Designed miniproteins, single chains. Designs and how they scored, part 19

Each design is a single chain, and the fold is of that chain. pLDDT is the mean over its residues in the fold that is shown.

## One batch from the design tools (miniprotein)

Design m630
Fold by ESMFold2-Fast:
Structure m630 (fold): chain A 78 residues (1-78)
Amino acid sequence: MSLIDELKKKVKQLEDALKQAKAAGDDRRAKILQEAIDQYKKALELAEQGNNEEAKKLAKEAEDDLSRRLLELAREEQ
């Protein structure tokens, strides 16, 4: 699987998760997922331009950001 294929798969997974969050009325989670989708789409653009190293780096940063924001959401809900 190419980096482009991996990033497309990840975006689709996040879009499916976003649809579920919106259906559940989970607006805060939906916002976090949408921001992650935007970051992964940026990584996909870089990969499509042939900038695979920067695309991979940005994708990892997006993964870390998503994990951190979901953890922060859980803490705020107490």
Scores: mean pLDDT 84

Design m631
Fold by ESMFold2-Fast:
Structure m631 (fold): chain A 68 residues (1-68)
Amino acid sequence: NVEKAIEALKAGDIAAAAEYLKTLSDEEIEEIAKRLPNVPVAALRALKAAYGQSVEERERAMLRAVLG
């Protein structure tokens, strides 16, 4: 998924990039940063975190629909 994350980042598809980044280890994220020198490791970690937040919000909305 390293290649998929790089393709998404180059295309400016931040949502797809974040989805791929969540499946990667810290070592793989550092590899992406080395191949994309204009993107700092901190930014890649932030994208991974943002995806996690979005998934949690979606799950909470579904639970509220069931519980009322």
Scores: mean pLDDT 69

Design m632
Fold by ESMFold2-Fast:
Structure m632 (fold): chain A 98 residues (1-98)
Amino acid sequence: SAAAQAALLAAADAIRALAEELREVDPETSRRLFNLADYLRAAAERFADQPTLLQAHLREAARSLRGAARRLEERGLTEQSRKLYDLADTLEATAAAI
């Protein structure tokens, strides 16, 4: 789906921007988010014509984002944690609409 591909690309860009914000504050989470952003961009390009695989990758990304959000929350990075939870909810909603 073009909408699912666009959602993955938009999520990759948003995750990368947040990874840059976290570079000095939480380098470990920053590194993991850069890797996730690269993974989502590659998945969006590779599976553009495979909605079931795009759906699976959206759900896996949402799970990864919730894990990272929990880690940030435990560190008191509440604003960044909230942004990741919101992105995870958006990806899950997009996957459900496929």
Scores: mean pLDDT 85

Design m633
Fold by ESMFold2-Fast:
Structure m633 (fold): chain A 92 residues (1-92)
Amino acid sequence: MSPNEEVRAARDHVPGLTDGAIEVAEALAAQGKREEALAVLEQAIADLEAAIALIRELEAAGLVDPALAAEAIAALEEGRERLRAKKAEIEA
């Protein structure tokens, strides 16, 4: 798969991955498994941060369309903020 195809897939799949992580964390928190819920969210945040860093590196190398990279990074940053908000909610 080309770098552009990989970045497009990341952009398109990140909302579903974010929703899935939140759903799993909420289910764990509802069961009293707060530490496990926080671990799921922390891992998802770390994964999105790693993806943002990789996309920025690919853009800097000229391997991906800058407009597509910007769209993917925006989607990943939105997902990261949603995960951080849910983490703060569970920590409260």
Scores: mean pLDDT 88

Design m634
Fold by ESMFold2-Fast:
Structure m634 (fold): chain A 84 residues (1-84)
Amino acid sequence: GMEAIRLLEEAIRRAREGDLFGAAKLAGRSLRLLGFSTGTVYALMNAILNSPSGEEAARLLEGVLRLVRQGNLQAARDYILENS
């Protein structure tokens, strides 16, 4: 829902500020609200934490947010797993 989208938007902002830990926590919470599996949640969180920069983490999150906004949760899952 809208709360999950707001959490992803905040995660993108945190990533751009260099707060990868904060971004990962917010993204993980968003995916849990959307009903993603524990494995998918940890895959995204680990991808964020292992990003070479806040901008790369933000780009990953923007891809997830785009697919979530489209209601395409299966494509969002596949995108996360391909980028983790």
Scores: mean pLDDT 90

Design m635
Fold by ESMFold2-Fast:
Structure m635 (fold): chain A 87 residues (1-87)
Amino acid sequence: MEEELKKLIEKAKEAAEKGDVEETTKYIKEIVELMFKSSLDTAMKTMKELDKLAKENPVLEKALKSLAPQIVGAVLRIVGDEIDEEL
C-alpha cells in the first residue's frame, strides 16, 4: 500500500545514491510488484514519483529501464499526459 511504496521508494533512492544498481533494481522490482497488486490510481501516483526520482538519479533511471517494457511505456504515457496542457 502507500506506506509500503514510500518505504521502498526511499530504499531505492538510498541505493541509487550509493551507486548500487543491483540493490536499486531489487527495490524497483518490489515497487512494480506492489503496483500491479494495487489500484490504477496508486500505480499512477507511484509512476509519477519514480519518474521524478529517475530524472535526479541516473542509477535509478537505469534500474527502471532494465525492468519490464510496461514500466517504460507507463512512464512515457504519464509524462505525455502531464505536459499536453503546457506544450
Scores: mean pLDDT 68

Design m636
Fold by ESMFold2-Fast:
Structure m636 (fold): chain A 80 residues (1-80)
Amino acid sequence: SEAGREFEALITAIENKDVEKAKEEAQRLVDVLERSGRLTPEQVDLVKQQLDTAIKWLEKGEYEKALRLARALYETLVRP
C-alpha cells in the first residue's frame, strides 16, 4: 500500500537518524492518509501529533523512542 511504503520510508529515515528526511516522509505519510479517506479528520490529527512527537524525539537523540512509536503506528494503521 502507499501508506505502507511511506511508513517504511519514515522508519528507514529514523533508523538512519536523518531528521530532515524523517520530516519529509512524515509529511508524505500524513498526505497519503488524508487522501485515503480511511481515517476521520480527528484520527488524522492524532496520527500527525504522534508523528510530530516521534520527530521531536529523533531531534533530541531519543532514537529508540522515536523508532518504537513509528513502528507502533505502522502496526496499528497498516499491519493490524
Scores: mean pLDDT 84

Design m637
Fold by ESMFold2-Fast:
Structure m637 (fold): chain A 88 residues (1-88)
Amino acid sequence: MKAMEAGAEGAKEAFKAGYEKGGGVSGTAAALSAIGGGIGGYLNAKKGDGEGARKSMEDGAKGAEGAGGEKAKEAARKAGEVAAKEAE
């Protein structure tokens, strides 16, 4: 399942980026932001709500960026894009 694989990879990369910046707490926050954005993006895309999907993915990426910086943001964005494409 492409969305699950992308989500797991995105969460792992976001965790690593967050961990490098602030340890386990920041890593967990970055991973959760990436996961939440990806799930929200997938569910909204599956409903045909492209704007909702984009907003959920952007919100997740911003949360990941806050905890893990640019690397976490990119990991969250890539995972969300794969999830949204699979929902089409």
Scores: mean pLDDT 75

Design m638
Fold by ESMFold2-Fast:
Structure m638 (fold): chain A 100 residues (1-100)
Amino acid sequence: SLKERIEEVVDRFLAKHPDLSPELKELIRKHAEKFAEDAQKATSLEEMKKIFDKHRKELLEETKDFSPEEQKIALDFHNLLELVAARYINNPDAPLPKVL
């Protein structure tokens, strides 16, 4: 399922960023859960893009008080969620991106 793919994205991403603050790690997990809940309801790439924009804006607001480095990492994570979700809606069997 898309939810399982997103959970795998979270696990692999956090494994590659062991030095992130506990606060940002928890934010990333919560962001991914909310994203997956909305994304699973999308029936087209157009609907999915609206979900991408909504969650990107929420992430930027939620991370505004983090360091510039952690803000960039959070945005990089969100961009990976967008890539995985877009690939999944077109092909549910698509592998995870190599950057994970």
Scores: mean pLDDT 85

Design m639
Fold by ESMFold2-Fast:
Formats: C-alpha cells, sequence, structure tokens
Structure m639 (fold): chain A 75 residues (1-75)
C-alpha cells in the first residue's frame, strides 16, 4: 500500500539524507575543480533548501542529477 511505502521512506530518511549529502559533496567538489564556483554554490544552496523543506527524496534526485551534469562536464 502507499501507506506502507511512506512508512518505509520515513525509516530510510537518515540513509537517504546521507546518500544525498555524499552525492552533493561530490558534485560540488567536481564543479569547484572545473572552476564553476557559481554552479557549485547553487547546487549546495538548492540541496540545503530541499532538506530544510523536508524533501529528502527531492534532495536525493537533485543530487544525482547534479552529479551526472558535473561528470558530463568533466568528460
Amino acid sequence: SMEALDAEIEREKPQILADARALTDESVALFEKLGEHEEAQEVRAKFDRLIAEGDYLGALLYAAVSLTIARSKAA
């Protein structure tokens, strides 16, 4: 059920947050290495905002997308 899925997400929030932070840290470090300091700051700021809003899944998705973009620019 949807309620069981929501309960699972609530139980997993600490791990989701840890994963999202790790991906965000990697993305920020990669943008900084590329000299894209404004993009690095924007990624961090948006991640922090999503976490402050309680959107842990949105933060994880945003972190994954940001890292994919950073890696594509580094290639």
Scores: mean pLDDT 85

Design m640
Fold by ESMFold2-Fast:
Structure m640 (fold): chain A 83 residues (1-83)
Amino acid sequence: MKPYWERSGYVKIDTKIINGKEVEIYQKDNSILAFLEGKPSLENAQIVVEALKQYAEENNLKLGHITVGSDEFGTYAEAEIIE
């Protein structure tokens, strides 16, 4: 996958604590991304998805398909805001 810095243009808008881990929430236009730094794992993938869904619910946002990925910096979940 592409390095995190190649996704430049995302602006940090919030932070969520999920299972004691700090997940950063970013937005670029109609796309939102949840990022958790550290070694990629299935557990971390679930945590970033939960953070993204929680952020959307709190802000009354409808999300499209959630994509999960990882790179050398960590794990992320990304979705487009629809409606």
Scores: mean pLDDT 79

Design m641
Fold by ESMFold2-Fast:
Structure m641 (fold): chain A 53 residues (1-53)
Amino acid sequence: SLMEALKALGKPVEERSEEERKLYYEIVGDKENPSSEEVARAVGRILLETVGE
């Protein structure tokens, strides 16, 4: 959901894993104006990878 994307974006950089930072860059940094859907997908994947460590 959009709220999950906003929560992940609210994390300090120091609390993000290297993989989370790379994924954010890939979704957000690669696109000048990422869609809410793209951001939500990035957040969903980050949450799955963070919880599934």
Scores: mean pLDDT 58

Design m642
Fold by ESMFold2-Fast:
Structure m642 (fold): chain A 72 residues (1-72)
Amino acid sequence: SAEREARLARLERALELNQKWKADYEKQIAELDAKKDFSPKALQERKQLEISLKGLDTGIDNLREQIARLRG
């Protein structure tokens, strides 16, 4: 149905955005690691990025499950 296809398109777009954000966060962690800055501020920033990545991984898994259910 048109409604189901519209829902699928929205979920696929959300998946693409979350995958892009994950890549951006991974790049930010790599840049922090390259600077070898062990200040409390840098360590806290790195920790927040790791927490954000875990949240994105859960979100990506949930979106993939929803997409699979709509296709199956």
Scores: mean pLDDT 87

Design m643
Fold by ESMFold2-Fast:
Structure m643 (fold): chain A 63 residues (1-63)
Amino acid sequence: MLDKETREAIEKELRAVNLSSKIDKEIAEKYGVSVSTVRKVRKELLEKEIEEGVRLLKEAVLK
């Protein structure tokens, strides 16, 4: 089970690289977690970022 602080740190690292898949192994090594764990966190973040970005763009365009 991932510690909340470790999950938040991984999320911050993934956001800093625009959710790039190439960083997954480096993040896994840095935080001592499996690559599959990093991929899962990235996928969840990517889904949230896409939804937030779409909503923000709609508000800007429709104004």
Scores: mean pLDDT 72

Design m644
Fold by ESMFold2-Fast:
Structure m644 (fold): chain A 96 residues (1-96)
Amino acid sequence: SKKDTIKKLTIIGFVVAAAETEVFLIEKRLDKIDPETALKILKGTLEVLDFVEKELKKIIEENKDDPVLVSKAKELLERVKGVKKRVEDLIEKIKK
């Protein structure tokens, strides 16, 4: 139902915001965090973001008749892409 999709988007929104906050904190404390611990956390975050990306793409495909819902899902998808790039950049920096 549309209500279930809205609830799912709300949860996805919180997950994306949490990932953005996590990445920001790791970026800020990169010199103070254990590299092995940081890599494990960042790899876990990538797995969650890959799952969320698939769910958002499914929501967009299944709700083409609802432009407002699609717009919200697309906004979250762009945020997912942004945070994934930041995670990949951090993994590269830590491995050096």
Scores: mean pLDDT 88

Design m645
Fold by ESMFold2-Fast:
Formats: structure tokens, C-alpha cells, sequence
Structure m645 (fold): chain A 77 residues (1-77)
């Protein structure tokens, strides 16, 4: 089980929350890239994970949550 990976992802999630609160879009993009590298996943998948972390922190608007849900449903279809 990837305990080290889970810890790094938890740290990146915390950084994403801080970057969003600061309005630092450049930092958010860096975090997406780090998630891609750590997990070996696509940009879209990494963006979905970052949005999930932001949603859990209450930092996404209703429109952003709806847009993300639509993207996820289209990928699963």
C-alpha cells in the first residue's frame, strides 16, 4: 500500500487549498503537474483530484462543482 504516496498527495492537497485561498493560479497549476508525476496519470485526472480536494475544503463554487461532475460523467461514459 502506497503510504508514502498517500502522504505526499495529502501534502499537495493542503498546498492546493492554501493556493486557492491565496488566489495563486500558478501554484495550483504546479500542484496539478506534481500530482500527474506522482501518480502517472493524465492532466485531466490530476485536475479532478485537485478539484476534489478543493471541494472537500469548500473552496469550489457550485458552477465549478457542476462542471467537474459533468467532465467526470463524460469520461466514465
Amino acid sequence: MDAELSEKLRELAREAVEARRAGDEERLEEIVERVMELMGISRREAEALVRAALAAAGLLSEEEVEAWARELLEELA
Scores: mean pLDDT 71

Design m646
Fold by ESMFold2-Fast:
Structure m646 (fold): chain A 81 residues (1-81)
Amino acid sequence: SERAKALYELARSLARELETVPEERELARRLKEALREYEEDPSEEALKKLEEAVAEVISRLLREAVDAALRRQRERRRERE
C-alpha cells in the first residue's frame, strides 16, 4: 500500500539522520532492527512493529526537543542577568 511505502521511507530517513548523532545511536539501532524485520518479511505484523518503532522515535525526539528548548531558555535568562 502507499501508506506502507511512505512509512518505510520515513523510517529509513529517520534511521539515517539518527545515525549522524552519537547520542541517538541506540534509537537508530532499534529502528534499523524494525526496518530489517519488515524488509525480510513485509507482513502486517512487521509493518505494525515498524509503525510502533517510528512512533517511539518521534515521541523521544519531541521530548528531547522540548528539553533542549527549555535549556536554551534558561541559558538566555542567565546571559541577561
Scores: mean pLDDT 79

Design m647
Fold by ESMFold2-Fast:
Structure m647 (fold): chain A 62 residues (1-62)
Amino acid sequence: SEQQRQQREQLLRQLQQSLDELDRATRSQIERYPEFRDFFLEVRERTRQRLQQRLEERLREL
């Protein structure tokens, strides 16, 4: 199960990278269009939830 552990760790690292990129993109959008802050934060939260759901599905395959 060493391979399964490594695959799990890789998926978790990929999620963290995606979340970090999402945070940077959201920050940039808010800086450019602060009037839409709440909208960008809502989109960010929905995207975060989708990414987490995708991870859970992939982890179930292991």
Scores: mean pLDDT 87

Design m648
Fold by ESMFold2-Fast:
Structure m648 (fold): chain A 73 residues (1-73)
Amino acid sequence: VKYDIGQEAAAVAEAAKQGVKHLNVTAKGGSGTPLSIAEAAKKVGVPVTVTPGSGILVLPAQQSLKDGLAVSV
């Protein structure tokens, strides 16, 4: 899935406002996407785990991902 880097950062900031205490990013194929998400999470102070495998980004509390945070790689 493609997304704008600006929207990535904004979406991570929005998740942090909703009380996200940990972001879990799962990706396969080895691309810059997990690193970009991890960097955005660091900027808002949210801990992040990046795991190779199924390419999904999981937010807690049944959040719907918008702004392209659902990544399949």
Scores: mean pLDDT 49

Design m649
Fold by ESMFold2-Fast:
Structure m649 (fold): chain A 55 residues (1-55)
Amino acid sequence: IASAAEIAALFDLLSARVDELSPEQRAAVSELMERAFKRGRISRAELAELRRLLA
């Protein structure tokens, strides 16, 4: 589970880049992001996946 500051920074990066991802990557990232958004938190595994998709 990441800190709120790290999650906020990641979401900024994610939002900026999600539109530039491939359709399949965008769909996967969007779903994961929405899940984290609904919970107001993100697991370390989800954080790692998002970083891999964006990095």
Scores: mean pLDDT 68

Design m650
Fold by ESMFold2-Fast:
Structure m650 (fold): chain A 87 residues (1-87)
Amino acid sequence: SDEEIEKIVEALVKLAEDLRKKGYSDEEIVRIITQYLLWLSKELSVEELEKLVKKVAERLREMGIPEELVKQLVEEVQKRIEEKRKE
């Protein structure tokens, strides 16, 4: 549901903010968030995962994460979405 997706987005954004406060680099933050999104891909439908990655990418951009790192996250998750479509 959209409500569940929003809760996941807020949890991942809060994790990213907490990691930044702890001195993690933007590259480390993106790697960690990407791994969580890939793990969540096992439980979420293709439609839910597409909505989730779009919203997470937007929020990471708002946080000032470099576009090249956001693009890497989107491409990695989109690859998993395409693999999931073929199942």
Scores: mean pLDDT 87

Design m651
Fold by ESMFold2-Fast:
Structure m651 (fold): chain A 105 residues (1-105)
Amino acid sequence: PEEEARRRREIETVRNAAEALYSMGVDAVKRKAAGEDVDKIVEDLLTAAENIASGLSPEVREIFLETARKIAEAIKNSTDYEEAIKKVKELVDEGYRRAVEVVRA
């Protein structure tokens, strides 16, 4: 009972982190479309991801930091706004799934 409650709280924390990372990724795509410096956008995204992941367990933190790096690459390499948004969601959904698997292990 207590272990299930603890896992449920950790999954909620992971969900909140994934939602925050998705919002930051979408913001980064919008900033690039607005003509902002992509290197600065990527630096801001990676810094935000470190802050989002700071309260997570080490294994889950590594998954979110890896996901943020993949999002940064997708933003740098994308020329299509809609495809960039879609890719951000796919990467966040994958990262969330991997993180939940770690919590449930």
Scores: mean pLDDT 86

Design m652
Fold by ESMFold2-Fast:
Formats: sequence, C-alpha cells, structure tokens
Structure m652 (fold): chain A 86 residues (1-86)
Amino acid sequence: MVKVEITFSVDASLDVETIKKRIEFILSKIPGVSNIKIEVVSQDEDRIELKITFDVDPERLEEIKAQIKEALSKIPGVSDIEIKEV
C-alpha cells in the first residue's frame, strides 16, 4: 500500500470539527481509501492548517488523488491543497 499525505489551510472562523467530519464523509465515499487520519498541524487567529494521511492501493493512486483534490476544492474556505506520496 502507498501512504498519501494531504496538507491544506482553512479559515479559522470555520468550525474545525465540522470540517473534519465533512472530510471524513467525503473520503469514506472513495473506494480503496483506508486508515484515514486527520491532524491539526498549526492554528492561527486567521488560518488553521490540517494534515490528512491515508493508505491507498497503488493501482488507484492517481484516480484517488484526482477525486480527493476535486472534493476538497469544493469545500468553502479551503486553500493551499498539497498532495504527496510518503
């Protein structure tokens, strides 16, 4: 399995618990994603940085990356999305 790490920023005025729940819901709909972990990396008055790690089947890696990037970009207040293989 390949481990994927996604980092992104959200507006600090947004409820972090609501954002985490929405992300978990989106990722749970994608077949082949497992071991989802969401962490707060840093928190300022203006912005919150979040990190998501999960495991993916290598055969589906590119398709899943594209789906997740699209899904996250649809969340209002999300920016600076970076996706990396670990």
Scores: mean pLDDT 77

Design m653
Fold by ESMFold2-Fast:
Structure m653 (fold): chain A 75 residues (1-75)
Amino acid sequence: SLSVEELEKAMEQRIAQIREYAAQTPEEEKPKLIEQLEKLVADLEELKKTASPEYKAIIDKYIAELKAIIAELKA
């Protein structure tokens, strides 16, 4: 298992990578990226159901960041 601190760092790095990738994504590929990110959100919601309270908080933050990126891509 990852510690809370290791999970936070990993999630922050992943969000930064996703934001960079989204910024470089052509218009025609945005729908596919949105679909992939929505699937990731769904997978995280499932993971959250069995996670400890500390990990649930970090997963919630990660889901919120992904939803913000999805909203930006849909604009």
Scores: mean pLDDT 84

Design m654
Fold by ESMFold2-Fast:
Structure m654 (fold): chain A 61 residues (1-61)
Amino acid sequence: SVVERVRLWLDWALSQGASVEELENLRRTVLAEMERAGVPQEERDAVAALFDAAIAERRAA
């Protein structure tokens, strides 16, 4: 699923040292692209939650 692919990519990005700013910018871009592509709201909400969790983790580190 799109959600599973995003989760794997976020795990990789965090391992590469992605910043909060980078994650916030990617969140905005990815969600806009998903909306343009007609991805269901439930999947977009799940992806948004994954980004929010990754951003919170990076802020805590």
Scores: mean pLDDT 84

Design m655
Fold by ESMFold2-Fast:
Structure m655 (fold): chain A 95 residues (1-95)
Amino acid sequence: MKKKIAVIGVSFLSTDSPRKAKELAEELKKQGYDVEFKSVFDAETAVKFINGEITPEEFVERAEKSINELKERLLKEGYDEVIVVDDDIPLLREF
């Protein structure tokens, strides 16, 4: 059964997650799924974190909020499944 899938590449600090998300989206398309790639990028939050203006905990909270808001919108738009590809939050949770 063909599903309508959104693949979200999260790019706040890492450039790896968007690349991995694109690769996953292409693979799923080859399998016959209806797939769309989406990117989440927040340069202002990333710059504030790098400059020490916000804590790792505040960064994670802001990032999770942005990701969850996009995921909820996509589900409301009729996507059957939303896959999130993110290396930033797991890394920051080590603090």
Scores: mean pLDDT 74

Design m656
Fold by ESMFold2-Fast:
Structure m656 (fold): chain A 85 residues (1-85)
Amino acid sequence: GGQAMRLINDASVYAQNGDIDQAKQLLQQALGIPGIDPPIRQQIQRALGQTTPQGVVDGVNRAMQIGLQSDNPDVRQEVRQIIGG
């Protein structure tokens, strides 16, 4: 859970800098990690379908918002650390 949220956050940083290819590579790595909440997985898949930096960032932000409300405490803790740090 937590490892995936770090990759998703890193993807947002690359997307904000216009590096969509690197952002999508990190998102694909995150999808390969078992135990990701299905709603988070859906937002990441949506982000992978985007062609603009803003589209990828929007998908990542939605995944992070879902992560804050996750039933998995490791996912919630990691997202709180990312947003709070």
Scores: mean pLDDT 82

Design m657
Fold by ESMFold2-Fast:
Structure m657 (fold): chain A 80 residues (1-80)
Amino acid sequence: SPLEEVLRRTEEALETMRANPEDEELQAALLGEVVELVLRNPAVSDEVKLEIARLAVEALRTGDYLGAMERILALVREAV
């Protein structure tokens, strides 16, 4: 399903981010890829999309991309 694809890609992105914690450009790029996948997916509710967008904006402000991705993964797992 489209949600299972988003879940898989979110898990893969988080694994890559954990392997490269000092690569801020990679972390921001992977967060952006996952956010785009979520926002483009019609099976994701507007409430979940808004929360994920909010987490992404906060990550850009704080630099905590890894923490944002962990929270996004939890939301995506709950939606599947």
Scores: mean pLDDT 86

Design m658
Fold by ESMFold2-Fast:
Structure m658 (fold): chain A 68 residues (1-68)
Amino acid sequence: SARLEALTEQLRKLGLSEERARELARKSLDVAETMGADNGATYLAMQLLREGVSREDALAVAEFLKSL
């Protein structure tokens, strides 16, 4: 829950809606828990790029996920 809230907050700062930020945070953390942190970070970065987030911002938040 603390990891989910921290990641959701970072995604909201990128301009994502509360609902979408929480959904992406939950899915990315689920990938990280089942397939490893690097795979969770890659999943998150790819989804953020699809949402129009810059490469720099997407990679920064993906790195943040790996620190959780």
Scores: mean pLDDT 88

Design m659
Fold by ESMFold2-Fast:
Structure m659 (fold): chain A 77 residues (1-77)
Amino acid sequence: SAAVEAALAEGERHAAEALEAARAGDIQTASKHGTLMARAYARAIAAATDPAVRAALEAQLRSDENAVLRAMLEAAR
């Protein structure tokens, strides 16, 4: 649906910003965009009527959260 696509696109933009900030060691900016990413993905999941689409969105959120966390940990080394 258009609502799922719009919320997913917003989440993907924030995921990219969070990853870039995390890799640069900017933990404050990474955390801000990580929160906005999670909120956007939550809206996409809530708007999804197909259980398979919902499961895929939940998996994508988890994958992106893990990627941001890994980038933060790497930047701290």
Scores: mean pLDDT 90

Design m660
Fold by ESMFold2-Fast:
Structure m660 (fold): chain A 86 residues (1-86)
Amino acid sequence: AEDAALAAALATAYAHALANGRPDGLDKLAELYGIALAGREIVKELGPEAPPPELEEELAKKVREAAEEAVAAARADPEAFEARMK
């Protein structure tokens, strides 16, 4: 619930920044959105319990890759990325 609410809030902030012609922070909002979506998928797959220690590095990599992908997508086409967040 919290991760879904955070992702929705970040999507709203991104749309608002883009609509108001404020490109400052778009990359950071995209990064945070990617992190929020990866966190939501991890909780969905593993449940609310803490992940096993052996998965910690793999989960950190998944979050990092999601953040990097989101920033790259937002830089390539900010309007298409905003549409993707809906």
Scores: mean pLDDT 72

Design m661
Fold by ESMFold2-Fast:
Structure m661 (fold): chain A 75 residues (1-75)
Amino acid sequence: MEASKELLEAVEKNKSKLTKREAEALTLFAELSPTMGAGQTLKAVAEKLGISEKTVADLIRSALEKLAALGAIKL
């Protein structure tokens, strides 16, 4: 629960530095991941956004790399 809250707060504080798609994908992943496994969460986010699981993974990776570069999260 706490890790997902930290991700949500990091996205909200840094949303101007993320693309809209990166922010949406990471937010949905953080909200859903406490209730299901990582693979199932990627599928659920992909279905909600109407994109592939690979695209979701690429967006989440890009968002996490940007947030880590800003010091907002630790990888």
Scores: mean pLDDT 77

Design m662
Fold by ESMFold2-Fast:
Structure m662 (fold): chain A 85 residues (1-85)
Amino acid sequence: MSEELAFVAGEAIVLAEKAGDPELAELIKRLRKLAEEKGLDEVALKVLLTILRLLEEGKVEEARELAKEAIKLIEEGKVEELKLP
């Protein structure tokens, strides 16, 4: 596990909770765990950095949809189809 992945995930969880979106906080936790289990830490880091940026811009719905899509594509083995905004 990279220290950067742990830090960025923690920051994104705090911002999701402050935005009043506990579903997004749980999705971020799930994304991190899933990526660690599949050795996709670098992909998870890029997704979490994008989620963090979206949350800082007040785009909570876009951040949640990105988290859901990333989890789905990682679970399906289609991470190459993931598009970051």
Scores: mean pLDDT 81

Design m663
Fold by ESMFold2-Fast:
Structure m663 (fold): chain A 96 residues (1-96)
Amino acid sequence: DALAAFEALAAERLADFPSDTPKREILRALLEAARETGSRVAAIAVALHAMLAGFSKEEIAEMFREVGMDEIAEYVLSHSREELEAELEAYAEALE
């Protein structure tokens, strides 16, 4: 799965960020990592974390489109936050 590749790449990139790095810069780096690894699960997880950080679904979708992930942008817009959270939780449990 591309998720393991995403986790490794994200951890490497985030380790270089100062603790006071703006949330938008962190989000941008995570979106690029999700695009590069092709993990849809990672893209959904990034969207949920961005929502928790105070970004709107519309802002998140626009950022996904900026990196060429139009299908993921539409997926995030067409699903409720609760549905995205449930999918991520189910996936996390399946990995244990």
Scores: mean pLDDT 76

Design m664
Fold by ESMFold2-Fast:
Structure m664 (fold): chain A 90 residues (1-90)
Amino acid sequence: TPLDKAEELKKKAEEIKESKDLELAKEVIPELIKALDDPFPLVRKAAAEALGKIKEVFGDDKEIMELIDPALEKAKKDPYPEVREAAKKA
């Protein structure tokens, strides 16, 4: 379900934040960026929040930020206010 997908994305971001595993972050980021195009706002919101958590941990990594920043800028233009706010807080 969209709820299960949103929860899984949240769990992956928490694991990355806790482990500070750069390799895991690099594998998961493309999945989160893809999830920003999900038909369900709940999933897009979870993806934006997850990218924000990864940015908090790896914000000084240029390669990571070159992937995340354009995706979050795009998410700030999402048709749903909740998704836009999640992206702005990231």
Scores: mean pLDDT 85

Design m665
Fold by ESMFold2-Fast:
Structure m665 (fold): chain A 79 residues (1-79)
Amino acid sequence: TKKKRYEELVKAAEKAIRDMGEELKRANPDIPEEVIEEAEKNALKEIEELIRKNVEKLTIGEVEVLARMLVAENVTKLL
């Protein structure tokens, strides 16, 4: 069902966001952790809306890539 697909894509996005956040914290000790955490939160809101509008068109791999990019973009916006 569309609801099950949405839930699968959101779970993939949540994992990709967490993984990217941890990578960024490790690689960039000069960036405050709160900035990275706010970027993760903003990225999740953006990707959830994109998934909702495109649930039948997005693959898990595409969602993972987009989620990681959105975390990096949101960190840049907060600096």
Scores: mean pLDDT 87

